Designed miniproteins, single chains. Designs and how they scored, part 37

Each design is a single chain, and the fold is of that chain. pLDDT is the mean over its residues in the fold that is shown.

## One batch from the design tools (miniprotein)

Design m1257
Fold by ESMFold2-Fast:
Structure m1257 (fold): chain A 68 residues (1-68)
Amino acid sequence: SMAEEQKKKLLELGIQRAKLVAASLGPIEEVKEEILSEETVQVLAKVSGELYKVTVKTDGSIEVEKLG
């Protein structure tokens, strides 16, 4: 359905947004993209030897956690 296509596009945009946030921290060495739910996506990115978790929700909220 069109609604399912729109949801998929929002998740794709969420992943792109998460990757842009990670890239703002420095050059990305490694990245892992995950769709956690129909409303939440996550990117694990290695930037300058450090691991970051970026979580983006379809409501526009963004959370960044430094894991290492």
Scores: mean pLDDT 84

Design m1258
Fold by ESMFold2-Fast:
Structure m1258 (fold): chain A 66 residues (1-66)
Amino acid sequence: GDEEEERRRAREFLQWLEEQLEAARAGRLDPDRVLDVRLPTHVPPETGERVRRLGEEIARELERLG
């Protein structure tokens, strides 16, 4: 059902965020490209916490790029 699809999309988004974090740490992240990404409209509550943490880490790396 929709719940399974939402969880799958959330996991795919988490994996993408982890890839962006690694790229940021390697100095290979394009800030403009990341800012153009559309965030999922809805994520499961348990997944939202992990998305938030990864987003915060990416934001910190982007701030370091100045």
Scores: mean pLDDT 67

Design m1259
Fold by ESMFold2-Fast:
Structure m1259 (fold): chain A 96 residues (1-96)
Amino acid sequence: KKLAEEINKNSSGVITAKEEGDAIVITVKVPGLPYEVRITVKKDGSVDVELIDTSTPEPRVISPEELRASKTEEAWNLEVAYALALILGGITANDI
């Protein structure tokens, strides 16, 4: 419960966290890219990670298959964002 408050206090706006019922939702803004990473940590310790494209008026979730199919330098930046989400999700799960 206190983890969401500590993340918001120390993140300088790049990382935001909120409690939704029995879950903690962490949103990470990717600097310089129109993408956000959403990490949902549930009370049972299960973690869900989504990459969200914010370049459009209706944000959409990018599938892992779509990310792997891309061969541009932009795809590498998206893979780095996904890796960061997994790292943050792992830390959050261990801190709960």
Scores: mean pLDDT 60

Design m1260
Fold by ESMFold2-Fast:
Structure m1260 (fold): chain A 77 residues (1-77)
Amino acid sequence: SEAEIKELLREEAVKEIRKNTDLDPATVEKIGKSLDLDEETVEELKAGAKETTREQNLKVLDEITDKLVEKMRAYLG
């Protein structure tokens, strides 16, 4: 169901963001809002984030996106 897919994507996103310290707090906040993560979870993830270069931030964002797509594909097929 849509609810199961959303929950699965939120769990995977939180997991991948926790693993990747080269994702800045502003980007973490935007991802959290896009996935409807609760404010407390977003603040926790932001606390683990650090200021990084735009290039490094985008690279990590692409890696996280690829993992979310892979998880979606595994769930659907």
Scores: mean pLDDT 78

Design m1261
Fold by ESMFold2-Fast:
Structure m1261 (fold): chain A 87 residues (1-87)
Amino acid sequence: KVVELPKEEEERVLATLERMKELVEEGRAPPPELQEEMGKMAKLFAKKEVSDEVLEAQAEVLATLYGYEEEEKEKVLEALKKAVEKR
């Protein structure tokens, strides 16, 4: 089951994660607006059919943000895929 998210929605998710990375690097806590966006992202996978490409792109950003190695990145990607299929 492959359904692509709108390109604009995917770009917003990636931009939000990059903004979080910048704030963390500056030693600042993320503002409430950013925390709410993270909560919405968690619900996105549960409610929407998402392509493998979108899941891999988001796993890539998370791996970059948290310094995950290839093995950890693969586990994150598999967890995201299972979360999407769980519903």
Scores: mean pLDDT 62

Design m1262
Fold by ESMFold2-Fast:
Structure m1262 (fold): chain A 96 residues (1-96)
Amino acid sequence: SIVEDIMSGDPNKVVEALKRLIELAKKGDRSLLEQIRKELESAYKKDPSGIVTSALIFVDLLLEMEPEKATEVWVELARSLFTDEQLEELLKGSKE
């Protein structure tokens, strides 16, 4: 699942999970994003890791604004957690 991949701490699985969040936002699947948000909030309460916290913020941004803009805003908050190459990959995914 998206939440399990984020909680795994595997950078490749986390990036792929974040790309799936962008795709859900592009499709306008707000119900599934809200469900993932609740699951991430539960994960945060058990272990408030930087990755889980960052992913929770990303879902909140994707629910409030266009996917491209949400990703651009989120990348500035996530610079300490991901490589420049990973962040660039997410930005490109948000535009297609």
Scores: mean pLDDT 84

Design m1263
Fold by ESMFold2-Fast:
Structure m1263 (fold): chain A 107 residues (1-107)
Amino acid sequence: SELEERLKEIEEGIEELQKAMNLSDEEKEKLLAAAKVALRLVEEGDYEAAKPYILVVQSKVAKYAIKTGEFTLSEKAQKVVEEIEKNKEEAEKILEEAKAEVEEEEK
């Protein structure tokens, strides 16, 4: 399944991000939950609902990329990362909501 393959890639990427940025297990679980919610919404065709989850996950990946010098972000991507940082409380709310939603679905 393409969905299962993409989910595995996301899980592996977040595990690498946890190690590189010394994220807690709780922070890793929240990021993984946000990625899972985003993937599901994209598969359902609800791109607007997926957008905040995608942006939150991308902001963490972008911070890692900037810190390691692995690649240069576009000015537009950098501004998105900065806006998410400025709205840290909203980003945390999105992450917590995603974790609760995934936990309900997994039963």
Scores: mean pLDDT 67

Design m1264
Fold by ESMFold2-Fast:
Structure m1264 (fold): chain A 85 residues (1-85)
Amino acid sequence: GAEVVELVERLIEALLNGDKETAIELARKLADLVGMSQEELDEIIKAIEEGDIELALVILGHALEKAGEYESLEIVKKRLAELRK
């Protein structure tokens, strides 16, 4: 939904700016909205803490696909393609 799209865009911006604290807060909010498992959330948080933006987005993308959040998934896919130059 629109709230998931908004949070995904904000999370990507926080990741690109190196704002790990904001990225983790946004990841937790997304986990609640999309029904992400604790294991998936922990993996995203670890990727954020390690500065692995690509891994964080890959794990997020899988969670969004399982939740049927296809608009948000397309945003993540586009950003991953830009990072994988």
Scores: mean pLDDT 87

Design m1265
Fold by ESMFold2-Fast:
Structure m1265 (fold): chain A 72 residues (1-72)
Amino acid sequence: GEKEEEEIRELALEVVRHSENAAKGTGAALSGIGGIIDGDYAEAARGLALGAEDAGVEEVAERARRLAERVG
């Protein structure tokens, strides 16, 4: 629900802030937000985790993977 949306939004903001590649950081954030719009929070968290890993922000990737396990 809204709590999961807030956690995903927080992680999306963190990946943008910590990514050295703005395009990759933004892409990761959009993956998370897209999943929220679709109403699939587990998919949103998994997409954000994969995007954060690609963007080089491993701490956010790990947190997003844990969130996916909790909501999926």
Scores: mean pLDDT 81

Design m1266
Fold by ESMFold2-Fast:
Structure m1266 (fold): chain A 67 residues (1-67)
Amino acid sequence: SAREIGREEGKKYDVPPFFAARAAELAKNEGLSPEEAGEVAGQLARAFKLGDPEKAYRAGVEAARKV
């Protein structure tokens, strides 16, 4: 599933898995580009003050490319 792909990318980049999982869901369901999905994951990291926003961005981009 998109969520599972996102969780695995989040783990790979050492960021909270749910940030990349949410980005992957939005890419699949709303058609976000990889860059837009990365922005979502990065903003979640900033909003929650959890994990590195740049790593979260990269995890979101990679997750979106795989869905």
Scores: mean pLDDT 85

Design m1267
Fold by ESMFold2-Fast:
Structure m1267 (fold): chain A 99 residues (1-99)
Amino acid sequence: GAPAASAEGAEAALQAAIDAVTGAIKSGEIPPEGVPLAVAAAISAIGALTDLRLGKSADRSARGAALAARKAAEVAGGGKGGLLSAAREAERAAREAAA
């Protein structure tokens, strides 16, 4: 049904956000000052995915993950594209989780 489809969409988007942040970290393009912020963004996205899988409201935690990824992108320079992609996917997850 529609609620299950929205949860599946949110889960897929959060997984894409985690993959994008992890890819940016693995690229080695993020400067040392940006790495802790990128790690915080990954942890936030994992937390949102955990909330969703536990049947909790994930819209707030997904918005938090999006904000963390955008903050990391502001510092990152290199790796910024992956972090912005993660932010967009986390924003999508927040919309799907709120529906």
Scores: mean pLDDT 78

Design m1268
Fold by ESMFold2-Fast:
Structure m1268 (fold): chain A 69 residues (1-69)
Amino acid sequence: DAAALGRAGAEKGAAGGSGAGAATSAIMVFQDYGNREGARAGSEAAARAHRGELDAEEAMKQGALAAES
């Protein structure tokens, strides 16, 4: 659920910094362009941010690329 991942990202952003916040932003962008495809891409971005594989800027960039494609 992209909305649930958005909330999780926001909660981690408040506690852990901008990486989780960027994941939340990416998830919200993905929700706007397609429910199933957006949820998948948002979930993947959030999961990578949670693992520390994405910083704030990279997660936001991936969200923007997904919205453009």
Scores: mean pLDDT 54

Design m1269
Fold by ESMFold2-Fast:
Structure m1269 (fold): chain A 84 residues (1-84)
Amino acid sequence: IEDAIKKLEEGKKLFEEGRYEEALKNYQSALDIFQKNKVLNDETIYAIELYGEVLKKLGREKEGQVLINTAKILRDNLPLKYTP
C-alpha cells in the first residue's frame, strides 16, 4: 500500500511537469497494487480520479470522464452510511 501511495506521488509530480504518459504509468501501477490488495478507500478513489484526469490530457476524453464519474460514485458511498 505504501508503494501505491509512492507511485501516486511520483505520478502527480510527472503530471505537473506535463509528462502525462509517465504519470499514467505511475497511476496504473498504483491502481494495480490497490486492486491486488483488494483495497477500496480514499486513496484508491483518488487514484482512479487522477487516472481519469491524465487520460483526458492524453486525448482519451471518454475513458477519462468515465473514470472520474466512477470515482465520484465511489466517494458518495464512503463512509458507510445510508445513501440513495
Scores: mean pLDDT 75

Design m1270
Fold by ESMFold2-Fast:
Structure m1270 (fold): chain A 99 residues (1-99)
Amino acid sequence: EELKKRIEELKKKFEEYTKKAQSYNDRIDQLQKEIEELKARYQKALETDPELGRKVKEEYDKKIKQLGEEANQYKREFGSYQGEADRYKKEIEELEKKL
């Protein structure tokens, strides 16, 4: 049946786009963890030697900013792929109603 074949093709696309979205979400979580670890490390540096901590502030701020920008880029990619997956899911549901 042609309708069943079309539904199976859409299910493959839904799975593909869902997996792509999940890969970006996993990377966002990893970047957020890296940012938290950098913030904690900088705080310890300030506590052990406030003068040295102030001197390395720019390096920590720059690295945190770079990771934050990368996370924001992956959030946009996640939203894009999740949006495509949601569209395929809706099309599948409409076609399944015709079975």
Scores: mean pLDDT 87

Design m1271
Fold by ESMFold2-Fast:
Structure m1271 (fold): chain A 98 residues (1-98)
Amino acid sequence: AVTAVAVGGAVSERRQVSPELDEFVGHVAAQVVASSTVTVTLQTTLTVEANGQRWVSTSPPVTTTVGAGPSTLTATARVVTPRAPASAKVTVTGTVSV
């Protein structure tokens, strides 16, 4: 009963949490348009790549039952890494399942 899904609003933030560590946060908002009641799940995956190393965090699944019309789900993933250079590659992705 899902008629459209748009995954948007992917945002990443970086914060220094100690002299040796950074925290990265990835946030995804998904809009779902349903024709009838349906259960929808969103997960956000955050990937940080730096100095030949890769760190991946996947959010807990965010599951909700949505009625007919538009609904928005949000999911947040976090990862702590050693202090990363400014050149670190950050990727935030959302997956929606029904």
Scores: mean pLDDT 82

Design m1272
Fold by ESMFold2-Fast:
Structure m1272 (fold): chain A 83 residues (1-83)
Amino acid sequence: MSPDERAERAREEAREHAKLAVEYESGGPESILKYIGSKLSGIGSAWEAALEGRRSGSERARRAALEGSEALREAGFKVEAVP
């Protein structure tokens, strides 16, 4: 499997986990603000790790990047999703 194919699979898996995490793990209304703050500094590095599909930048990093990007968009920030 090519790095591109691996990255797309990782994105899909992370997206599923991110949706579940926001619904069940992030908790109450303040959680979105917490996610935005936490993910802003880590989005670039997390996406690089996710694209390469490395275990060290694994599910948590992919989930963080997806959650952060989506939470920012939902909060009204214009964020270009780091590919």
Scores: mean pLDDT 48

Design m1273
Fold by ESMFold2-Fast:
Structure m1273 (fold): chain A 99 residues (1-99)
Amino acid sequence: AEEIIEKAREIIKRADEVVKRALEILKESVSLEAINAAIAAALNAIGARFMAEKAIEFAREGKLEKAKQLVEQAEVSLKSAERTLKLAEELLKEAKEKA
């Protein structure tokens, strides 16, 4: 139970960092492609955060099987968010270099 909650808290922390960085890219970006990638990264991170929060709730209720499934889904969504954020940063860099 404790391990599930700790893992979910780490997912929330990392998801919040993705959202923060995606918002920074949106403010700096002159590239529609970088903007679209940053929005996609933020949405995937928000999804991971909500799944992780629900996993903590289920773990505290003793629903460990459901909590584990939600943490696994949150990890997949977070990985997708982090990969898409990296793409957004690369697209922003390319746009600045083409100017």
Scores: mean pLDDT 87

Design m1274
Fold by ESMFold2-Fast:
Structure m1274 (fold): chain A 115 residues (1-115)
Amino acid sequence: MKEILEKLKEILERLERHLERLAPFTHPLVLATRRSLEEARELLEEMLEKGEVTVEELQELITLLTTAINLLQSALDSGKLSPEEQAIVRQILEELEEDLEVVRELLKELQEKEE
């Protein structure tokens, strides 16, 4: 549990940075991405405050991160972002995909400990 909580805390800190970097964006799909990431942040804060994580909470986090990735990819594919905005979105996408893989591994570890 402690190792899972430490990894989730690192993800929370990265999500807060992504939200700050995306704050100037006005694109509707980026605004939708920010809402999904804000929900993920709230879920992470609840898990960390409680000091325990459930399989269902990690599955919800995976859904929220996957939604954010899909929305942000669609924003990138829209052709409406400036080159500078595209660079920011590509970097955030890479970091979110890495975080999603971390959460998937944590889910597997939590499921294996129930045996």
Scores: mean pLDDT 87

Design m1275
Fold by ESMFold2-Fast:
Structure m1275 (fold): chain A 87 residues (1-87)
Amino acid sequence: SAAEEAFGLRQMERALEEAERAEETAERVEAYLLALGAPLFFIRDEARREALLAELRARIAADPRLSEEEKALVFDAVEAFAAHYGR
């Protein structure tokens, strides 16, 4: 529903704000995982969901506060969740 999609977008935005405010790397990683999870659970349209995930991946890739290994961990975790729940 439109309400579920709106809720998911708000959860994603909140998680991104938490990632920006996070002082510890573990908290930042957790916040990004929550942000990436929101489209997977709340956005039913596959094209819209994939577009949002692509935007989030680009944002994470551009974050200078995360190492390449930490970025890979976040991306790998989300791909595993998407593969599990996308079936």
Scores: mean pLDDT 83

Design m1276
Fold by ESMFold2-Fast:
Order: C-alpha cells, then structure tokens, then sequence
Structure m1276 (fold): chain A 59 residues (1-59)
C-alpha cells in the first residue's frame, strides 16, 4: 500500500447499494438495446446515462 497522498476510495458498497447499481445497470442495458434497434447513434444513447434514473422504463 502506498502512503503517498490522502486519497479516498469509493465507500464500500453494502448489499443495498450493490442491488441498486445492478438495477441501474440492467436499465442501461435495455436502453442501449432499444437505441440500437431504433438506429440511434451510440453518442445519443450515452446521453441516457445522464438522466437514466429519471428516464421511464422501456415497455
């Protein structure tokens, strides 16, 4: 371990935080898949990441 600088690693995730991350990951994957089907560019699909939490679930 380096004792070079005061750095803060991301806090250790609890089971709850891990579950939330997994849910967001699944939602993101669905949006990417639908974007590809609709011919949306990767750049445009990436914009969904910024508002993914506020975006409605796909049908």
Amino acid sequence: TKDAAPVVAPPADTAEAKARAAALQAKLEKYYAEGQKRGISISNVINLDQGLAAAPELP
Scores: mean pLDDT 58

Design m1277
Fold by ESMFold2-Fast:
Structure m1277 (fold): chain A 62 residues (1-62)
Amino acid sequence: SPAEEERAWVRRIAEQAAKNPDPEIGLAIVEIGAAVVITSARNKGDLEAEQAAREVLDEVLA
């Protein structure tokens, strides 16, 4: 589903960001990447995909 695809994208961004030796840059990459995914879902009117991306971002930032 689109929601599962958006969850997978945010998790993949977080995994790549974790490889950065600077944790502040890694965090910035996650925040920017997740914002792009969330905004894309919102612009498509896919509320389930937007919510799914937000939930994964909250998990990653916890």
Scores: mean pLDDT 79

Design m1278
Fold by ESMFold2-Fast:
Structure m1278 (fold): chain A 68 residues (1-68)
Amino acid sequence: SLVEQFKELIDKGKQMIEQNEPASKINEILQQAIEVYQKLSPEDQKEMLPLLGDLLNDYNDYVFERLR
């Protein structure tokens, strides 16, 4: 399902951050997660929004830490 695909992309993004993967590669996974999110039903989007927001915050913190 699209929800399962979305969750797998979120988990992959989090694992890539933990493993200090290149920011560009993490961004590719983030963009894929956003694309899948946009294809979800409104009900599924509401349920999945906190997971997407959490990953976006983790990614921004990761990138800013590396740019300083």
Scores: mean pLDDT 86

Design m1279
Fold by ESMFold2-Fast:
Structure m1279 (fold): chain A 76 residues (1-76)
Amino acid sequence: SEEEELLRRYEELAEEVRELMASHEVSPEVQAKIDEILRRAMEEAGRLYKEGRRVEALRVGVEMYEEILALLRAET
């Protein structure tokens, strides 16, 4: 299902972000950008989830990690 595919992608991206953050020191400026991405995505995904829009909430989570991964790769 779309939900299962999105959840798998979410988990794969989360692991990639974790590995990059573990192997490279993140500057305070980059960390602040990551924190803002997380804050915005958590607020939006939480709202969508409460509205019963679970697939859309998962898409927000996937997009969040894709944005974080792109930022980490650009700053490394």
Scores: mean pLDDT 85

Design m1280
Fold by ESMFold2-Fast:
Structure m1280 (fold): chain A 97 residues (1-97)
Amino acid sequence: KVEEAIKYLKEAAEHAERAMRLSTDPEAREHFAQAAKYFRKAIESLKEGNLEEALKNAKMALDHAQRAADLSTGPAREHAQKAAEYAKKAIEYLEEA
C-alpha cells in the first residue's frame, strides 16, 4: 500500500508541476509550486517510514492544489484537478495503512 501511495503522490506532483507551467496567474502558480513541494516532501517522508509526516505533507499539498484549481481555467485547472484526485487516492492508502 505504501508503494501505491508513492505512485499516486508522484502523479500528483507531476500534474501540479505541469499546471504551474501552464498557469499565467501568479497566485495560482505559487499554490501549484507549494503543492508540488509538499507532494515531494510526502514521498520523501514515506521513503523514510514516517507515515504521520507523509499524511501531513500530502494534506497540505492537496489544499494548495485545490486552491490553485479554483484560481485556474482550461488546461491548468484540469491538471490541478488531477493533482487533487491523485492526492486524495494517496491519502486514502495512507489512512488505511
Scores: mean pLDDT 86

Design m1281
Fold by ESMFold2-Fast:
Structure m1281 (fold): chain A 70 residues (1-70)
Amino acid sequence: SEEKEKLEKQLKFERDVLEGLRALGDAMISLAEKYGLPEEDIARMRETFDKAIAELEKHIKQLEEEVKKL
């Protein structure tokens, strides 16, 4: 169905965004460590990315369940 196709495209997009977000987080934290940013600032960066990743993972799970029902 058209609805299933649209949801599958959104799911693929959000999975790619999740991979990109993880890669960006790793790269930014590595750069922050390389340039000697304060440990507290690096910890806040980790928390920010971890929260964003967890929220996106939750949304992806919801979309996966919706696709399964179609």
Scores: mean pLDDT 89

Design m1282
Fold by ESMFold2-Fast:
Structure m1282 (fold): chain A 77 residues (1-77)
Amino acid sequence: MEYYERGREDAVRVTAEALGIAQQVPGDEEATKVLFGILEKALEEGTEEARRRAGEEGAEAYRRGFLEPIRRWALGE
């Protein structure tokens, strides 16, 4: 439960930060690569932290929480 919410909170924060950085990159393809690179790194680091603290259940909860707002954003929801 806590790791799911932590994942959601991290995704929202990191997405806002990544969008701010990507806006400084000229070109839509280059900006998109920077955006997704930041998001992938944050997801990997957060998932490993959760796995270290709570095992595979914590890692899976964090990943689900992180991907939920990203999925909604990608689908325009």
Scores: mean pLDDT 80

Design m1283
Fold by ESMFold2-Fast:
Structure m1283 (fold): chain A 97 residues (1-97)
Amino acid sequence: SKEMEELVSKLPEELKPLGERLIELLKQIDDERLRELVIEAIRLLLKSNLSVEEQRKVLEEMIAALEAYLANPEDARTYTAVSLRLIGIVIELELKQ
């Protein structure tokens, strides 16, 4: 999405490849809730005072969550686990504002 491309453009240069990977994964996901959680997480990440290394870990965790979803998109347990992981990331980033 254009919004994701704009958000990724604001990441530290060394983290842009991870942001590009998130964009590619989101192109394969038609679930609006998961897409909205990732977009919100990146918005909060960009407002956070996290170090580049802490930002890297958050991006890697989001990538892992989306890859887990794409490996088994019809499994309700996988969907719940991925959804909760992304919600947890959003909550943690809200607390670091």
Scores: mean pLDDT 89

Design m1284
Fold by ESMFold2-Fast:
Structure m1284 (fold): chain A 83 residues (1-83)
Amino acid sequence: MYEEALEHIKQAREAIEKGNYEEAKEHLRKAEEHAERLRAQGDYASAASVYAQLSKLYEELGDHEEAKRYRELAQELAAKYEA
């Protein structure tokens, strides 16, 4: 799940570099699905990491509202992680 989310993030970044923004958004959506599964399993640290990367990539796409949503979600989940 975490590795699968990172693979989709990598593919989304490659699509952005090629100017294929529709393909990039499809990969970001798939990465979000894996992050939601990580949350359901209580892996808040890995989910927060994925959401932080989603926030940065949506910001690069000019989707500032989605970027803000994922940034806030990443911060909320990071706050739940206890050592």
Scores: mean pLDDT 83

Design m1285
Fold by ESMFold2-Fast:
Structure m1285 (fold): chain A 87 residues (1-87)
Amino acid sequence: MIKPLSIEELEKETGLSREEIKEILEKVLPKEESTKTRLEKLRKLFAIERERGLQNLEELGKEVGLTGEQVLEIGVEIGLRHIERAV
């Protein structure tokens, strides 16, 4: 049985907090898509980034069903959260 992806599982895989994941979902990803679909796109993006790095935002976006702009916005949001926690 395919276990549905949850915010808690994505927290464990990415190291992001529940609050950070929720903000990315609300701020960057289209609300017309289900929470499950948006979480699966984020999971794929982070998996590819971990393996290959962020070399081409447009191609990375195509592989996970996001635009290059959405990939960039997710990266900026994560970066801002890490800076906020450091200060």
Scores: mean pLDDT 68

Design m1286
Fold by ESMFold2-Fast:
Structure m1286 (fold): chain A 92 residues (1-92)
Amino acid sequence: EVEEAKKLAEIARETTDIEELEKILPKLIEYLKSDLPEVRYYAAEGLANIARVTTDKELLEKIIPPLEEALKDDLGGVRLAAKKGLEEIKKK
């Protein structure tokens, strides 16, 4: 689970393919609700990476609610990743 979440975050960092980002998005949102803080951290990083690399309005709108929820996470790293992702969207 941790390795899978980490791999998805890495894919999100390196690809600009909208179809690929759309395929990984549901799993990243699922992992953001994980009981494991490390899984939630990589999920939040993955969503922040999507926010940075894409200009697709529909895709950006889909990641705003999960990033806003991640701002309330118990792990500071998850909150920081979510804040960074939302800041990237605000610049667009």
Scores: mean pLDDT 80

Design m1287
Fold by ESMFold2-Fast:
Structure m1287 (fold): chain A 73 residues (1-73)
Amino acid sequence: MIDIEKLREISKEIGDKHNVSGEVLAVLALLELGYSRSEAASLLGVPPIVVGIALQMREYLKPLVEELLKKVL
């Protein structure tokens, strides 16, 4: 089971370094781990629009999501 607090913390740190929303990175990380869109939104406490934004940026942010997952797992 993923540590959501650790995910939020590391997502914010990576996001701040790259001028990207940490919430968007955290959503994409959960989706990559096989969580549904609704589960990702619920676990992070973000509105559905944040999930929509994350999906639009998924290909662009893929390297940062990979870095995030290596640090969280």
Scores: mean pLDDT 85

Design m1288
Fold by ESMFold2-Fast:
Structure m1288 (fold): chain A 68 residues (1-68)
Amino acid sequence: MPVLSREQLEAAARLALELARARQDAELIGKANEVVRMLEEGAPLEEIQAAVREVDALLASRSTRLET
């Protein structure tokens, strides 16, 4: 897994939040908001990376039943 910079993590979190809001998925919205909050609060990069991977895993799980 590539090591993401803070800027890349921020971009990923924003994209995930937009997708979650578009889908009206409360769980995804919650997880994406948690990542954004961690970035704003200056949480350790490792914790932010773990949270982003959780959001990505949820998105992937949703995508197995959906196209696009």
Scores: mean pLDDT 72

Design m1289
Fold by ESMFold2-Fast:
Structure m1289 (fold): chain A 87 residues (1-87)
Amino acid sequence: AEVAREYVQRLLELIQRAIEETKDPEFKKKLQELLEELQRLSLTGNVPLSKYLELVQKTVQLLEEAGLFDLAKEVQQLTDELLETLK
């Protein structure tokens, strides 16, 4: 299954917000690496659900480690919304 462009764009926007909000240069670097990976996948025109969910898990983990719990919750809510559309 391919992920609709809307969900890819919304995840990119949440990662960008996390990069702006974190003050730790190590977390900024790790979040930038995730952003670049998702951007590369987006440029192929098709993002497999499995790859999207892998990036979601990595993003949520980094956000929680960075203390960005509100953004982690928004990423989880976005993912729940996506999965409901696939039922």
Scores: mean pLDDT 85

Design m1290
Fold by ESMFold2-Fast:
Structure m1290 (fold): chain A 61 residues (1-61)
Amino acid sequence: SAPSQEQIDEMRAAIAALDPEVAASTSDETIATYLHLHNFDVEAAARALVADVRARREAEA
């Protein structure tokens, strides 16, 4: 099952509250993947996505 555009938009807003740069650079497909992995818990999915992106940026530095 694919998340709705409404759910993707809601999660992008939650990501933006934590890190607007991550929100701007993250694809809808990645947002959908994290929503699915976290059983559509927007708060948990947004926190996990932001943490993962930050960890990858640190590894590239």
Scores: mean pLDDT 83

Design m1291
Fold by ESMFold2-Fast:
Structure m1291 (fold): chain A 61 residues (1-61)
Amino acid sequence: MAEAERARLTQEVGKDPYNEEALRRLAELHVADPGPTRKTPEQAEAGLKAELDLLEASRKR
């Protein structure tokens, strides 16, 4: 279910990088449900690192 919301928020951020509400909501969804991590814990860790980098880039402005 969260997948559809993440896709919509990602599209909104692509259209308007100044949409802070969409950025915040997207970050919250990634923390609560980072997506499929069926294979290994290492993939989950990589996903968290990528999200952290995204948040750092967003706050830099």
Scores: mean pLDDT 64

